# Designs tried in a protein design run: designed miniproteins, single chains, continued (4). Part 114

Each design is a single chain, and the fold is of that chain. pLDDT is the mean over its residues in the fold that is shown.

## One batch from the design tools (miniprotein)

Design m15955
Fold by ESMFold2-Fast:
Structure m15955 (fold): chain A 56 residues (1-56)
Amino acid sequence: SQRELGEEVGLSQASISNALRNADDVTLRVMYADLSRAKGEEKARRVVEYVREHRR
């Protein structure tokens, strides 16, 4: 769920919810780069994969 993912990776539910509604592929690439720098590659990958899976 958005809540569990947010708690695990240290992001707000609002950030994840916004990404689910509005993130295109360009935005997801930028998000991956930013999150990899801030929280590490593994957490960045989990967020981007979750958004890709659930934005449809």
Scores: mean pLDDT 77

Design m15956
Fold by ESMFold2-Fast:
Parts: structure tokens; sequence; C-alpha cells
Structure m15956 (fold): chain A 99 residues (1-99)
């Protein structure tokens, strides 16, 4: 499910969809947050949590809260997507720079 969502968002972002680009960036932030929670990087976790609390987006707040309260297995699953999202985002940026 998540990989298919990332693929669909990446294709739309490649075509210039700003909402798809924003959603892809949100998924990347969630994956990085999951990795920081697993690695015990308390300062980085605190910084992103403060940024999320200051956000006016209730859906963003909900998704970060649900991830924080999830199982270690779920955190590992989401964190494992970070390299995949990063590769997709790098490809989009390179194609945009070449156009």
Amino acid sequence: MLRKEIDELAEKARQGDSEASRKLQLLRALAEYAQWLLEGKEEKVKQIEEEVENSDDEEVKKRFKELKESSEEKLREIASLLPYIDEKMKEIQKERAAA
C-alpha cells in the first residue's frame, strides 16, 4: 500500500502537481521521524515534534501522533521507506533541473 502511494505521488510530482509533492514530503518526514525514534535521537525528535505542534494542519498532527504511539515493528516498516522516498525525490529534482 505505502509503496504504491509513494509511486503515484512521485509520478504526479514529476508532472508538476504541487499537492503530490507536498504529500511526498510529508511521507518522507514521517519516515525520517520513525528512524529518529528508533535510533533514540531525542534532540531531532523534539525539534520535529515542536514544528508539528506549531502547524495548523490537524491531519499532519494526527499522523505524527499515531506514528509515535505505534509499535516498534510499524516504526521499522515506515523508516524502511526513507531510502525509497529519497531516491524518488532525487530523480524528480534531477529531471526538473534538466528541463
Scores: mean pLDDT 80

Design m15957
Fold by ESMFold2-Fast:
Structure m15957 (fold): chain A 70 residues (1-70)
Amino acid sequence: MISSMKLLADAVLKTVLKQNPDLPQEEIEEIKKRLKEALEKSKEKIEETKEEVLTPALLESDKEVEKQLE
């Protein structure tokens, strides 16, 4: 459920931090906010969101978030 989706979002955040350890706090907070908003919007479609995140599409979603932070 929501807790599982939060854990998934935390995994995405850890991956981003592992690849970009020098990210400023403000940028990390923006990523967290985006993930939280996506989870809240998709809470009724949790399974669909979970399946998408578990695929290679995860990397493309990360790129889209990064581009929106610009």
Scores: mean pLDDT 63

Design m15958
Fold by ESMFold2-Fast:
Parts: sequence; C-alpha cells; structure tokens
Structure m15958 (fold): chain A 100 residues (1-100)
Amino acid sequence: SEMEQLVSQLEGLVTLLELISQELERQGKHELAAWARAQAAELRRLLDEARTALQNGDSERVRAVFEEALRLVEEALARLEKEDPQLAASFRAALDTLLA
C-alpha cells in the first residue's frame, strides 16, 4: 500500500542517518556524529509513531509523521552542508534515490 511504502521510506531514512553518524565517528567528528545519532533517534521515534498509525489504519497520521520526518532530514542536511559538504552531497543523492 502507499502507507506501507511511506513507512518503508521512513525506515530507509533512519538507516541512512545512522550510516552518516557512523561515517562522522570514523572521521573523528565526534560531536557532529553525536548530533547525527540524536537525529536518527528522533527519526526512530517518528518511525514507531508511523508504524502505530499504520496498524490503526490512520493514513492521515502516517502522512503527517512522514512529512515531519522529511522536515527533520532537510534540517539535518542543511547543517551537514555547512560542516561536511562532501558527506552532505552523498546523503542528498541517497535521499533522492530513496524517495524516488
């Protein structure tokens, strides 16, 4: 279903931001990595809300949570573009592929 696709895309967003945090940690950017982990944790909270809404048949809530997740991801990208432009470019390419 469309709603199951949105939840799957949200799962992909969580994984992507977790991978970004791991790469930042590998580069020794510990504070930026900790921030990225906090953003991934917030996306996991949104994923749990979306899964609950899906189980309850609440398609409007699934869409609302997904849109909130997209706003968080775009804000995360804006910060990442300032602090690690190359990693931000990779994240945007992966995001565009995930949401296509």
Scores: mean pLDDT 87

Design m15959
Fold by ESMFold2-Fast:
Structure m15959 (fold): chain A 61 residues (1-61)
Amino acid sequence: SAEDIAAIVALANEMIDAGASEEEILAAIRKKGEELGIPADVLDLLEGLARHEWRERQRRA
C-alpha cells in the first residue's frame, strides 16, 4: 500500500540522517519490504532511490 511504501521511505531517510552505511540502509529496506509484502520490482526501485540519495549526500559532505 501507499502507507507501507511511505513507511519504508521514512525508514530509509531516518537511517541516512543517522549516518548508516549504504549496505545497512539497503538491508533494512529489503527486510521491511519483505515483511510488508512489497513486490520485488517496487523494492528494487526503492533500493535504487535510497542508494542514489545516500551517494548524493556523501558527495555533498
Scores: mean pLDDT 82

Design m15960
Fold by ESMFold2-Fast:
Structure m15960 (fold): chain A 60 residues (1-60)
Amino acid sequence: PSQEEQAAIGGAAGAWAGGQGASVEEARKTGYDTALRHGGDEEAARRGGEGGQKGAIQAA
């Protein structure tokens, strides 16, 4: 997948974790780790973490 796709996968994973009751910080970490696990670079991981954090804030 592209770096953008890897970041989106991370963001979705983090947002989902937020919906399940994870803290905003846990959602950020989940998004970051998931993007890296799917082969994303540091930029994709950072964007995945940011997406997860934003999703968690909206779920709260």
Scores: mean pLDDT 79

Design m15961
Fold by ESMFold2-Fast:
Structure m15961 (fold): chain A 97 residues (1-97)
Amino acid sequence: SLAELEAEIQAALARNQALVAQLQAELDARNLTVSDEVVAAVEKATAQQRKDLDALIAARLAAGQITPAQAALIRQVVDTQLEGQKLLLTLAEAEKA
């Protein structure tokens, strides 16, 4: 059902947020560092991807294909995934020494 799907998405979002927090805690605990060049590249890629996704979400919202509540949930999922991706890339670069 739609209610079951929404509950599954919210549970997955909460789980992903917990994993992002765990990855951040691991980076902090290990005192890992990366170059300013890596930070800038990740930030640039993430910013562009977010901009493109925000435009798509805005277009669907304007067309009445999704609700404001659904748009907010989708943005939270996207933000959590991009943050996780950023942390994983940072960890991978740090482990290369």
Scores: mean pLDDT 75

Design m15962
Fold by ESMFold2-Fast:
Structure m15962 (fold): chain A 66 residues (1-66)
Amino acid sequence: MKLTDEEIDAAVLLLSAAVGLVAAKRQGNKEAMEYFQKAIDAANAGNLDEARKLLEKGLKVMKEFE
Protein backbone atom coordinates (compact mmCIF):
# COMPACT_ATOMS: atom_id res chain seq x y z
CA MET A 1 0.00 0.00 0.00
CA LYS A 2 1.16 3.53 -0.85
CA LEU A 3 0.90 6.23 1.84
CA THR A 4 0.93 9.84 0.65
CA ASP A 5 2.49 12.66 2.71
CA GLU A 6 -1.06 13.90 3.37
CA GLU A 7 -2.13 10.47 4.70
CA ILE A 8 0.97 10.26 6.92
CA ASP A 9 0.32 13.81 8.23
CA ALA A 10 -3.31 12.93 8.97
CA ALA A 11 -2.33 9.70 10.76
CA VAL A 12 0.33 11.46 12.87
CA LEU A 13 -2.07 14.30 13.77
CA LEU A 14 -4.87 11.90 14.75
CA LEU A 15 -2.56 9.68 16.81
CA SER A 16 -0.91 12.67 18.54
CA ALA A 17 -4.28 14.29 19.30
CA ALA A 18 -5.72 11.00 20.61
CA VAL A 19 -2.73 10.45 22.92
CA GLY A 20 -2.95 14.09 24.02
CA LEU A 21 -6.67 13.76 24.76
CA VAL A 22 -6.11 10.66 26.94
CA ALA A 23 -3.22 12.36 28.79
CA ALA A 24 -5.24 15.57 29.31
CA LYS A 25 -8.25 13.58 30.54
CA ARG A 26 -6.09 11.70 33.08
CA GLN A 27 -4.63 15.05 34.20
CA GLY A 28 -8.09 16.70 34.45
CA ASN A 29 -6.98 19.43 32.04
CA LYS A 30 -10.33 20.40 30.48
CA GLU A 31 -8.85 23.13 28.24
CA ALA A 32 -6.34 20.74 26.65
CA MET A 33 -9.06 18.06 26.29
CA GLU A 34 -11.20 20.52 24.32
CA TYR A 35 -8.32 21.45 21.98
CA PHE A 36 -7.34 17.80 21.37
CA GLN A 37 -10.97 16.81 20.71
CA LYS A 38 -11.33 19.69 18.23
CA ALA A 39 -8.04 18.63 16.59
CA ILE A 40 -9.41 15.07 16.12
CA ASP A 41 -12.67 16.46 14.70
CA ALA A 42 -10.80 18.79 12.30
CA ALA A 43 -8.46 16.00 11.11
CA ASN A 44 -11.45 13.66 10.51
CA ALA A 45 -13.07 16.45 8.44
CA GLY A 46 -9.88 16.73 6.33
CA ASN A 47 -9.01 20.12 7.81
CA LEU A 48 -5.36 19.27 8.52
CA ASP A 49 -4.14 22.86 8.91
CA GLU A 50 -6.77 23.56 11.58
CA ALA A 51 -6.00 20.20 13.24
CA ARG A 52 -2.28 21.10 13.49
CA LYS A 53 -3.12 24.49 15.02
CA LEU A 54 -5.49 22.93 17.58
CA LEU A 55 -2.98 20.18 18.45
CA GLU A 56 -0.30 22.85 19.05
CA LYS A 57 -2.67 24.81 21.32
CA GLY A 58 -3.54 21.66 23.28
CA LEU A 59 0.13 20.81 23.79
CA LYS A 60 0.87 24.38 24.93
CA VAL A 61 -1.99 24.25 27.47
CA MET A 62 -0.64 20.88 28.74
CA LYS A 63 2.87 22.32 29.20
CA GLU A 64 1.57 25.42 31.01
CA PHE A 65 -0.86 23.51 33.27
CA GLU A 66 0.01 23.87 36.94
Scores: mean pLDDT 80

Design m15963
Fold by ESMFold2-Fast:
Structure m15963 (fold): chain A 77 residues (1-77)
Amino acid sequence: KEEEIIKLRKKLKELLDMIAEGASEEELRERMEKLKIPKEIQEKLLELNRAMKEGNSEEARKVLKELEKLIKEIEEK
């Protein structure tokens, strides 16, 4: 259970690093599909990528908080 969450967070770090490096939406979508990221998390990562490219730090912070909430929900029984 915890092992799967650790793997998910490790994948998320890789995707967050890609977003920080300026990855395209297409590159991000392809990598998320290969990593089998849940659809809801994929949508939040795409929102984060758009906010980062727009320089909207307020929106980026909001999306990151929503992403953490979704991860906690996935950690359910």
Scores: mean pLDDT 79

Design m15964
Fold by ESMFold2-Fast:
Structure m15964 (fold): chain A 114 residues (1-114)
Amino acid sequence: SPIDVLRERSRELLKRFKDRLEEIIKEVAEGKISPEQGVTRLSFFLIGEITELELEARRLGIPEEERQKIFEEWIREAVNVIREAAKEVKESHPEYAKLLEELAKIIENDAKKW
């Protein structure tokens, strides 16, 4: 069904988000980019993933109520991924952990306003 196709795409996009976050964490840990650059890159990637999910949902003709539910579930999971990453880097990169936690709060608060 169209909803099953969207749920599969949602899972693929979440995996891509996790993989990209791991890549960014490695770049910060290796000193290739700053903690601030890491958060900025993740933020732009997140916007791209959300946009792609919304466009796919609209292309598949998914009703607004079902789209909103899948979108909210995806955002919640992405926030959890960011918070888990913040815990993992807290001792080695405390400034990066703090910025990741702030990003998670911004995303969570903005999602509630939409």
Scores: mean pLDDT 87

Design m15965
Fold by ESMFold2-Fast:
Structure m15965 (fold): chain A 104 residues (1-104)
Amino acid sequence: AEEAEKAYKEGIKLLKKGRDAFSQGNYEEAIKYYEEAIKKFEEALAATPPGTVGHYLVHLDLSRAYRLLAKAYEQLGNTEKAEEWKKKADEHYQRAVEERKRLE
């Protein structure tokens, strides 16, 4: 529980640093922070039980992180990687929808 929470909080901090870099036009730096955030969210997901609010929220944040990563790749003209990461974002969003239904 504490390890999942710690990884999640670090992911949120890294995502913010990535967004700050993106807003300054530093797309390559934004990509590095987004990739680090995704790694932290994946660590949090692995340590969070399915069927919990935490598991649902981590899938939402993974979806958001992958969508931000896709936008950064679009800014660099890498449309192939952008489409790959959009697909990954959609997959995590669908998993979040499924997890939300388990809470109802």
Scores: mean pLDDT 88

Design m15966
Fold by ESMFold2-Fast:
Structure m15966 (fold): chain A 58 residues (1-58)
Amino acid sequence: LTPEQQQALARLQAELDNIETARKFAEGARKKNPEVGKAIEDALETGVAARLAQLAAA
């Protein structure tokens, strides 16, 4: 892999790790406040879908 490709992969991995952390946070929030947790989950799902669509289009 070129340095540019390695940097791009590291950035994508960091984004995926952040998404997983956010999903765990949303799950915890849902247990305490189901309505709030669901709203966070729905927003996260929409954001992930939009990001994946952008990556697929590139």
Scores: mean pLDDT 72

Design m15967
Fold by ESMFold2-Fast:
Structure m15967 (fold): chain A 76 residues (1-76)
Amino acid sequence: MEEEINKLKEELEKLSQDTSPEAARKMREIYAKLLALKRGLDPELVLRYMDAVERGEITPELRDELLKAYEEAKKK
């Protein structure tokens, strides 16, 4: 767990020196993975939520899915 987090942080540091659009996309994916690991969530779900926030379109279904995942993570 700590080893995985450290590896992701190292990748972020390396990508922060790259100004390409590809690096920016990878950084977003790594941020989603770090948040998911910290909260016990699915990184794909976190990415979907972040994308919906950027578009200003959060559906009730996506909100319910996120809340359910959060509640399940709290029980573990």
Scores: mean pLDDT 74

Design m15968
Fold by ESMFold2-Fast:
Structure m15968 (fold): chain A 82 residues (1-82)
Amino acid sequence: SPEELERLMEEIMRLGGEIRDMLDELRRRGADPAEVDRFEGELGAIMDEAIRAYEARDLEGLRAQLERLRRLKEEIERRLRE
C-alpha cells in the first residue's frame, strides 16, 4: 500500500540518521578512518538502493534495505561497545 511504502521509507530515513550519528561518535572516539569510511560507503549503498526501491514502489525491496540497515547498526553498535 502507499501508506506502508511511506512508513517504511520514513523508518529507513530515521535509521539512516541514527547510523550517521553513530559513525560521527566512532570518529570522535578515534576509530580507524578507513573502517568508518567503509561503514559510510555501506550506508550510502543501502540508502541508494532504498531510494530506487521507493521510486519503483517495491515494498519487498524496501523491507530488504531496512533489514540491511538494522544489521549495519548492530555491527556499528558492537564497535562502539569495544
Scores: mean pLDDT 89

Design m15969
Fold by ESMFold2-Fast:
Structure m15969 (fold): chain A 125 residues (1-125)
Amino acid sequence: SQAVLDRLRSLGFEIKPEVEELVVRIARMAGLDNTIRLIEKYAPDRVVDLDEALEIAVEVALELYDTDGDGLLDREEFKALAEDLLDRELSDEEVDALLKKHDKDGDGVLDREELRAAIEDLMKR
């Protein structure tokens, strides 16, 4: 929401226009205080561009959806993330297509790098 962006900007953070939607969704999922903590970790210059926003999104995804703590998201964990990030249900076919595109080693799980690419792809939809 605009209120989230206004609050972050009031704290001295520069949120680039291309990542406004992703930052709002991160704040909805993780909460504002946790989002501020992660911006300070990944963007110490207080400028949030695509690279910083995606790193923050990956960290939030692992904190909220990595239920077994292995640093990987399985199919069901990724589906839950994708549905929350897009604010809609996804068909099994949509989830399977995203996994096939981004699971480069074919192990049925997404590591941090594969997850980053998948989140970027989701935000283009």
Scores: mean pLDDT 82

Design m15970
Fold by ESMFold2-Fast:
Structure m15970 (fold): chain A 72 residues (1-72)
Amino acid sequence: MRGKDIAKEAQELVDRFIKEGVSREQAVEELRKLVDQGRFVLANIMATRLYIKGMLTMEDVREIMEYMAEKK
């Protein structure tokens, strides 16, 4: 993954989700919206980082990745 600005944006959004106590379901919904907007790289970075932080399960990450593949 390349793009320091996109990686920084993803980190700031992930940190905000954790700070605000965003639910797993809400996080998945927000990632789906990013995919619908064509922001595939941001959605992928966020899904991976939220998984590492324990907010998303591997199944949630898989669902987002499959959703992106279907939209391309």
Scores: mean pLDDT 80

Design m15971
Fold by ESMFold2-Fast:
Structure m15971 (fold): chain A 77 residues (1-77)
Amino acid sequence: MVARAEEVRRRMLEEMKRAQVPQSVLDAIERAADEVIEEIKTMSPKEAALKVEIFEGSVEMTIAMHKVSQELEARRA
């Protein structure tokens, strides 16, 4: 699970950088990922898998919301 969580963190960080998410948001997500990795070390495999899925979904939502915000700003300009 830790190796899987590290892979998810790396992939999500690359996607966020491509979407040009601000550095402050990237830093916040990195801190959240570190907390998730520490939590899953004390969890059962089933709980750890669910925690990683929830984290991945949260990051995907953050990227989607950022893209929507960029589109709204473009329409206002």
Scores: mean pLDDT 77

Design m15972
Fold by ESMFold2-Fast:
Structure m15972 (fold): chain A 106 residues (1-106)
Amino acid sequence: SEEERKEVIELLKKLADALVRKDDEEAVKELEKLLEYLEKDPSKAKIFVEILLENLGEEGTKEFLERVIEVLKKLKRYDLLERFRKLIYPHLSEELQKFLEELLKK
């Protein structure tokens, strides 16, 4: 829905801002809020991936995934890493799925 898309966009903007500012603690806090929202309904994770691709494209989505995973590994938040992976993986293209798996092996 349009309302759900607006909520996802606002959560994504807050997370993206924290990542750009290199505020790792705020990035984790905003990611937890995003994950909690996406976990409420199976369709929300699909909408999130669609919004990422629409706004960032494939290359921008790869950069976003790399930044999120880098922060989570740095802070040893493997719990959030697994939640994030499980939510988004089924909705990614085969190329993005392969990219995500390669990031997780590092």
Scores: mean pLDDT 87

Design m15973
Fold by ESMFold2-Fast:
Structure m15973 (fold): chain A 133 residues (1-133)
Amino acid sequence: DPELKEVSERLKEVLDKNLFWSDKLKELADKHKLKSLSEVLDLLSKEEQESFILLLIANLGALTALSLGKLEAAKLFIQAMEYASQGKLDKAIELLKKAGLSDEVIEKLKKSIREGKISIPEFLELIEKSLNK
């Protein structure tokens, strides 16, 4: 499927541009001897925390949408990743909502990431259920 290939290549490009977040979080964890993502996030400014959390939600949303063959939703999630990486949080949230996530789902996902209370499979299941509504 040419469209699936194009969307997958765009997702990879956006991910490659955001690999510095992984390095930054790892350096902070190592420097402060922290073992949880929530502890590392607490070292970031509120704006940086929101940018990273929305980027992670949008990334997992894009992967879930692609796995379900929902190419239009995947495109919206990839766009949300681009805006989140630029600190344009309101636009990122608007695109997550257009992709099929409710305000309640977005807030639950944000809280789960900050608190480390939800596993990746449970996180992906919540996104999948939202996209199938």
Scores: mean pLDDT 77

Design m15974
Fold by ESMFold2-Fast:
Structure m15974 (fold): chain A 84 residues (1-84)
Amino acid sequence: MEEETIKSISEAKITLRKNGKSLSIELQEDPTVTLEQALKQIIEFSKKAIETGKDLSETIPVAPEHQQKLSDILFKAFNLANKE
């Protein structure tokens, strides 16, 4: 496995690992939560994880139709962060 970012989607859970840091995000189905709202929560969670330097886990509500797109955005964002 030669991946800069490891992504596992199981049971609506996304785990991202990079440079010894691990972020675990569990997606909870909530049809009232927009993609933008879910992204904002994930960005705030990611900032906290970077600041503390610890493994963090968070549950993010999101409409099920946005789950795949949200996962793709997160994967790309982690890859861009590595391009420093």
Scores: mean pLDDT 63

Design m15975
Fold by ESMFold2-Fast:
Structure m15975 (fold): chain A 68 residues (1-68)
Amino acid sequence: REELIEEILELLRETIEIKSKKDGLSEEQKQALIERVSKSLREYLETASEEEQLFVKQLVEQELKKEK
């Protein structure tokens, strides 16, 4: 459960890093965005079912794949 949440958050972090670099965000703006989004998503995932967590993982993986 915790491992799945951390995996999802890591995929999200990578996605934000790639997108923020393309959009020319500063390092400070990127880190602030990562922290804010990660906090909100973590709070949701901690209350979510395993099925919901797996669905979110698939969505983030698809988004990351589009950016590569």
Scores: mean pLDDT 79

Design m15976
Fold by ESMFold2-Fast:
Formats: sequence, structure tokens, C-alpha cells
Structure m15976 (fold): chain A 100 residues (1-100)
Amino acid sequence: SAEEAVEEILERLEELLEEAEEIDPEFAKGIRQVLEVMKETAETESPRRALLTALAYVQRILEEAKERVEENPEDEAAKRLYEKAKELYEETKRLYEEAL
């Protein structure tokens, strides 16, 4: 269901946020903003609407993580966050396709 898909995406975003807060506070701020928008959309509009926008928000997080790796290719912490953002994107895409 769209509700279950949104809950799973939010849990994974919270996991990424927790790790990002220790490594890159500015990147973490962006993730937190996405979490707030997703929760608000699910509550004020619908879980389906939150799910429809989730892929775009997660793609933005992925692009931001990629830019950090490209700016400092030797940063192993940035590479870890980028790998986790890629995993989140693929999972979000799967949940989106299964629920819609």
C-alpha cells in the first residue's frame, strides 16, 4: 500500500539522516527537510501523494551526495553516504513501482 511504502521510505530516510548528522551536518539538513515535507504531505494531502513526490526528493538527495563525492573523491565518509543514498533511491523506486 502507499501508506506502508511511505512508512518504509521515512524509516530509511531517518537511518540515512542519523549517519549523515555525524559526517556532514549540511547534507543532514537537506535530508531532514525532505523528511518534514514527506510527513506533512502524507498527513495533509495523502500517503499516495507523498509517495508520488518521494522519488523526486530521494533523487535530489542522491544528486547532492554524488556532488560531495565528486568534489572530494578521497572522502570515504562521503562515499559511504553516497552508497546509502543510492540504496535508498533504488528501494524508493521499487516501493513506488509496487504501490502505484
Scores: mean pLDDT 84

Design m15977
Fold by ESMFold2-Fast:
Structure m15977 (fold): chain A 91 residues (1-91)
Amino acid sequence: SWIAEMTDEELRAALAEARAAARAVLATDPDPQLRRAALANLAFVDLLEELLDEHGKQALVDIVNQENPELLEEFRERQERARRRVEEELA
């Protein structure tokens, strides 16, 4: 995976750039569809940063390669929680 070839700094920089891009979209008072997409992107970046902080970069590599079933299940549960939070914010 190309993620395994990135440094922790490079990966965190990419996540910070994605967060900044989503925030820039939200600052424009976008249409509801674009706002939903930007909020979903922010939630996903937050999820990836949480996993990096708790488990390190290897956790993301293991999820992508499907080599850790327990971590993959945790990732899916966190994605579902993030999705629900976005829907609640849009309500």
Scores: mean pLDDT 79

Design m15978
Fold by ESMFold2-Fast:
Structure m15978 (fold): chain A 102 residues (1-102)
Amino acid sequence: MEEIEKLIDEILKAAQAGDVEKAVEYTRKLGELLGVDPETAERYAKILEENLKGKDVPIPWSPDDSLAERALRYAVEAAIAAHKGLTEQANYLKDLAIFYAT
């Protein structure tokens, strides 16, 4: 629980600072900690990397997403919002990530 929240915070801080390498590294670690499939975690890390580099890459949606996959997705969405300076949206998405990670 505390490790998940800490990783989400580290992802958001790295994204706000434009530290692409750290944001990607922490996203992979979060996926592993949540038990997300490595291929799926890498896909989300790549989406975050591209968005932090100024590309508007959509995040895939599936009704069949596991709770862990939803948690990782919301963490990535929160990081993108934080990078754009959307503080209230980033906090809301972070809360959703934590909720689905429990």
Scores: mean pLDDT 84

Design m15979
Fold by ESMFold2-Fast:
Structure m15979 (fold): chain A 55 residues (1-55)
Amino acid sequence: SLSDDELIDYAQSPSAQRDTGLQKLIKELGATSLSEVLSDPEKRKKLIDYLKKTL
């Protein structure tokens, strides 16, 4: 299993730009960027939960 830090590293990778599910989640969270998601504890948790399910 990947740690939360490893999941965040994935989210910041070029591969994550092609993850359509991840990009949809960012948009659904009302964020304009990954940095905005990571700055909000609630949105960050939803991102981590998505990545744990997908990876």
Scores: mean pLDDT 80

Design m15980
Fold by ESMFold2-Fast:
Structure m15980 (fold): chain A 61 residues (1-61)
Amino acid sequence: MLSEEQKKLLEELKKLLADDSIPKESKLRVIAAILVVENADDEEQAIKYAKETIEEVKKEL
């Protein structure tokens, strides 16, 4: 079962994936973060990875 925080991060990642201004390389990182959040055995590590990915991608905009 995904936590509320994981669900919020997935929504942010999906918004980034739909944004045509984001480079293809950054979109691949977003896809990887989505897979990590959905399949993670370690919730804290998954949340950290997703937050770092979102921050890095937003910095590239």
Scores: mean pLDDT 79

Design m15981
Fold by ESMFold2-Fast:
Structure m15981 (fold): chain A 72 residues (1-72)
Amino acid sequence: MELTIKKFRLIALFTEVYLKAKRGELSPEEAERMKREIERLVEEILKLSPNDSAVKKLYEKFLRLVEEIKEK
């Protein structure tokens, strides 16, 4: 149950960041701050479920988004 709640939190956070990025409202500094927050949440989830490929894929997508913003 705790694992499911943490995963929902991660998805909600990623969705918010993605929508802000799409609207051009996400600064490179904000993206780096959100990256650190998401990294902590991913680490907590992976401690509970080390082989969770869905969480790893979601984090990979987030890293690509941050890289794209930094290149602008």
Scores: mean pLDDT 76

Design m15982
Fold by ESMFold2-Fast:
Structure m15982 (fold): chain A 99 residues (1-99)
Amino acid sequence: SSKKLEQLGVSLITGASINVIGAFTNTDLAKRVSKEKAKEFWDHALRSAEGARKSIEDLKRIGEENPEHRDYFLKQAEEIEKRLEEALKEGKKVLEEKG
């Protein structure tokens, strides 16, 4: 049903968003610690990124399977993916600067 699809979409968007927040949080923590600890936080950020990517791919899939909602779900996936890329770019920069 459309309501079940909406609930699934909200769940995937929420899960992906929490994982993006995790990536940003671990990137910020990496700035404030030793190089060795920064690597640990970067590993946590990468694990959060994997979780976000899984939810993004599921969101794209349900969008493609449901043409009436495709544009909405693809737009949500694109916005979340862009935020994730911003977090990972900052995290990589932090590690390079601690070098």
Scores: mean pLDDT 86

Design m15983
Fold by ESMFold2-Fast:
Structure m15983 (fold): chain A 62 residues (1-62)
Amino acid sequence: DTPEQTERNRRVVALTKKAIDALEAGNEEEADRYLDEIVRLTGLTPEQAEQLRLSLEWVAKQ
């Protein structure tokens, strides 16, 4: 991987954890901001972004 790919992946992992933490705390607006950053970094389609959101909500509620 390039250094840019490694840094992007590191940031996506950190943002994913923050999004889950925000959802667990009931801070949906904070979680949405982190998800928007993930979409920006990864180029996910709207459909993929919605699927990611549902997956993170499911994890946070377990």
Scores: mean pLDDT 81

Design m15984
Fold by ESMFold2-Fast:
Structure m15984 (fold): chain A 74 residues (1-74)
Amino acid sequence: MDEEIRKAVEEAKKLVEEGKVEEAHRKIEETLMSLGVPEPAARIIAGKVTQLIINGKVDEALEYALKETKKLLE
């Protein structure tokens, strides 16, 4: 879980740096769904995580993704 989310956030950061914001959002959403997060929740979490990455707050994006995913799955 932690490793998959960390890698997704790192890949999303690279996509945002390339101007591929929608692909970054999709990468995070698909990763969360693969871990068992329901689609509506995954989409909302992915949106917030992507916004934090766009604003240069990558550490906050990772912490948010981990915290929200653990709340839903643990």
Scores: mean pLDDT 84

Design m15985
Fold by ESMFold2-Fast:
Structure m15985 (fold): chain A 81 residues (1-81)
Amino acid sequence: KEAIENIKKAIDALEKGDYETAMRYLEKAGRAVEKMDLPLKEEILKYIDKAFQAVSEGNVEEAIKYAKKALDLLEESLKQQ
């Protein structure tokens, strides 16, 4: 569950104020999802990208919201397999 672990680590880093670490984990999560054959794959990648962009813009609240949405979609997508 590489992608799930990376999103969870990104959320944890955001909550701790470690934005550089959060961005690295979001990038790793995106790469992991790209290698998977998933329902909702494009939507999951969209929310990972939105979370990354929000962090880079200093919008931590939106970044956490988008990262959690990506996590929810990824967990739901994995249940459909």
Scores: mean pLDDT 84

Design m15986
Fold by ESMFold2-Fast:
Structure m15986 (fold): chain A 103 residues (1-103)
Amino acid sequence: GLSLEEIYEKLLSREKLSEEEKELLVKLSLIMGELAGKKSLTVSEIVEMTLGKVSRSEVSRQLRRLEKEGIVEYDEKTKGYRIKSEEVREELLEELQKYVESL
């Protein structure tokens, strides 16, 4: 499959993203932030990582849904979101690989 960086670059190179691709880009931003040593990402930081291809309101709605699903948790100290656990991160990585294979 493609590397996480290659998936990220491919999504950013698209003129228009589908709803599934927008969700994928938000999830990928969270994973890449964690791999870069960041403890959490704010809504603003995620929007910036998407190069504005996912709006602030869309990122906020997705993060609230992901939090309810137990995928991310909000950190009051950093005012950002992080992946809830290592097990959840592994599930997200599998989702990313399956999606790329379906393109």
Scores: mean pLDDT 84

Design m15987
Fold by ESMFold2-Fast:
Structure m15987 (fold): chain A 65 residues (1-65)
Amino acid sequence: MSQFVGALLRAIGALLDGEGAHLINEEDGRYVLRPASDSEELGLERLREAARAANEGKPVRLEAP
């Protein structure tokens, strides 16, 4: 939906760094995705949320080293 579309657009920008496992909440209007985000469970939780929003109508993918 629109509320997540904007957030995902910023998250995709972080993926350009070649990271994608941890998505933190938006406080400064930014999202950071990094491999091995402290705990795999924590990263997985954020990944599921991002994947869910993508299924609504936005293709989002994650990449790891």
Scores: mean pLDDT 47

Design m15988
Fold by ESMFold2-Fast:
Structure m15988 (fold): chain A 91 residues (1-91)
Amino acid sequence: MKVTIEIWGKDGKALLPPVEMSSAEGALLLLIGDIEEHKEEIKKVRLTVEDSDPEAAKRIAEVAAKIGESFGFKTTVSVADNVATVVMEAK
C-alpha cells in the first residue's frame, strides 16, 4: 500500500512537502494533524491511495473524505484501477 498526501495553500502553492506512507492509519493520522494545524491556510488537499485491492483503496479514500468533510472541506472521491483519489477543497 502507498498513500500520498499533497496540501496546497490559498495562494495555490504547496503548503507542506508531499508525503508518502505505507500505512493507511499513519497517513490518516498525519492528515488529521496537518488539517488541525493548518486548516485556515489550506485551499486543497489531494490524498491518493494505491493498493493491490481496489476496494481497500476505495475504503481508505472514503474514510479520508469523511475526515475532510468533518473539517468543513468539500470532498470528491474518484477511483481508477488500483488508485483511489480524494480531493478536498476549502468552501
Scores: mean pLDDT 85

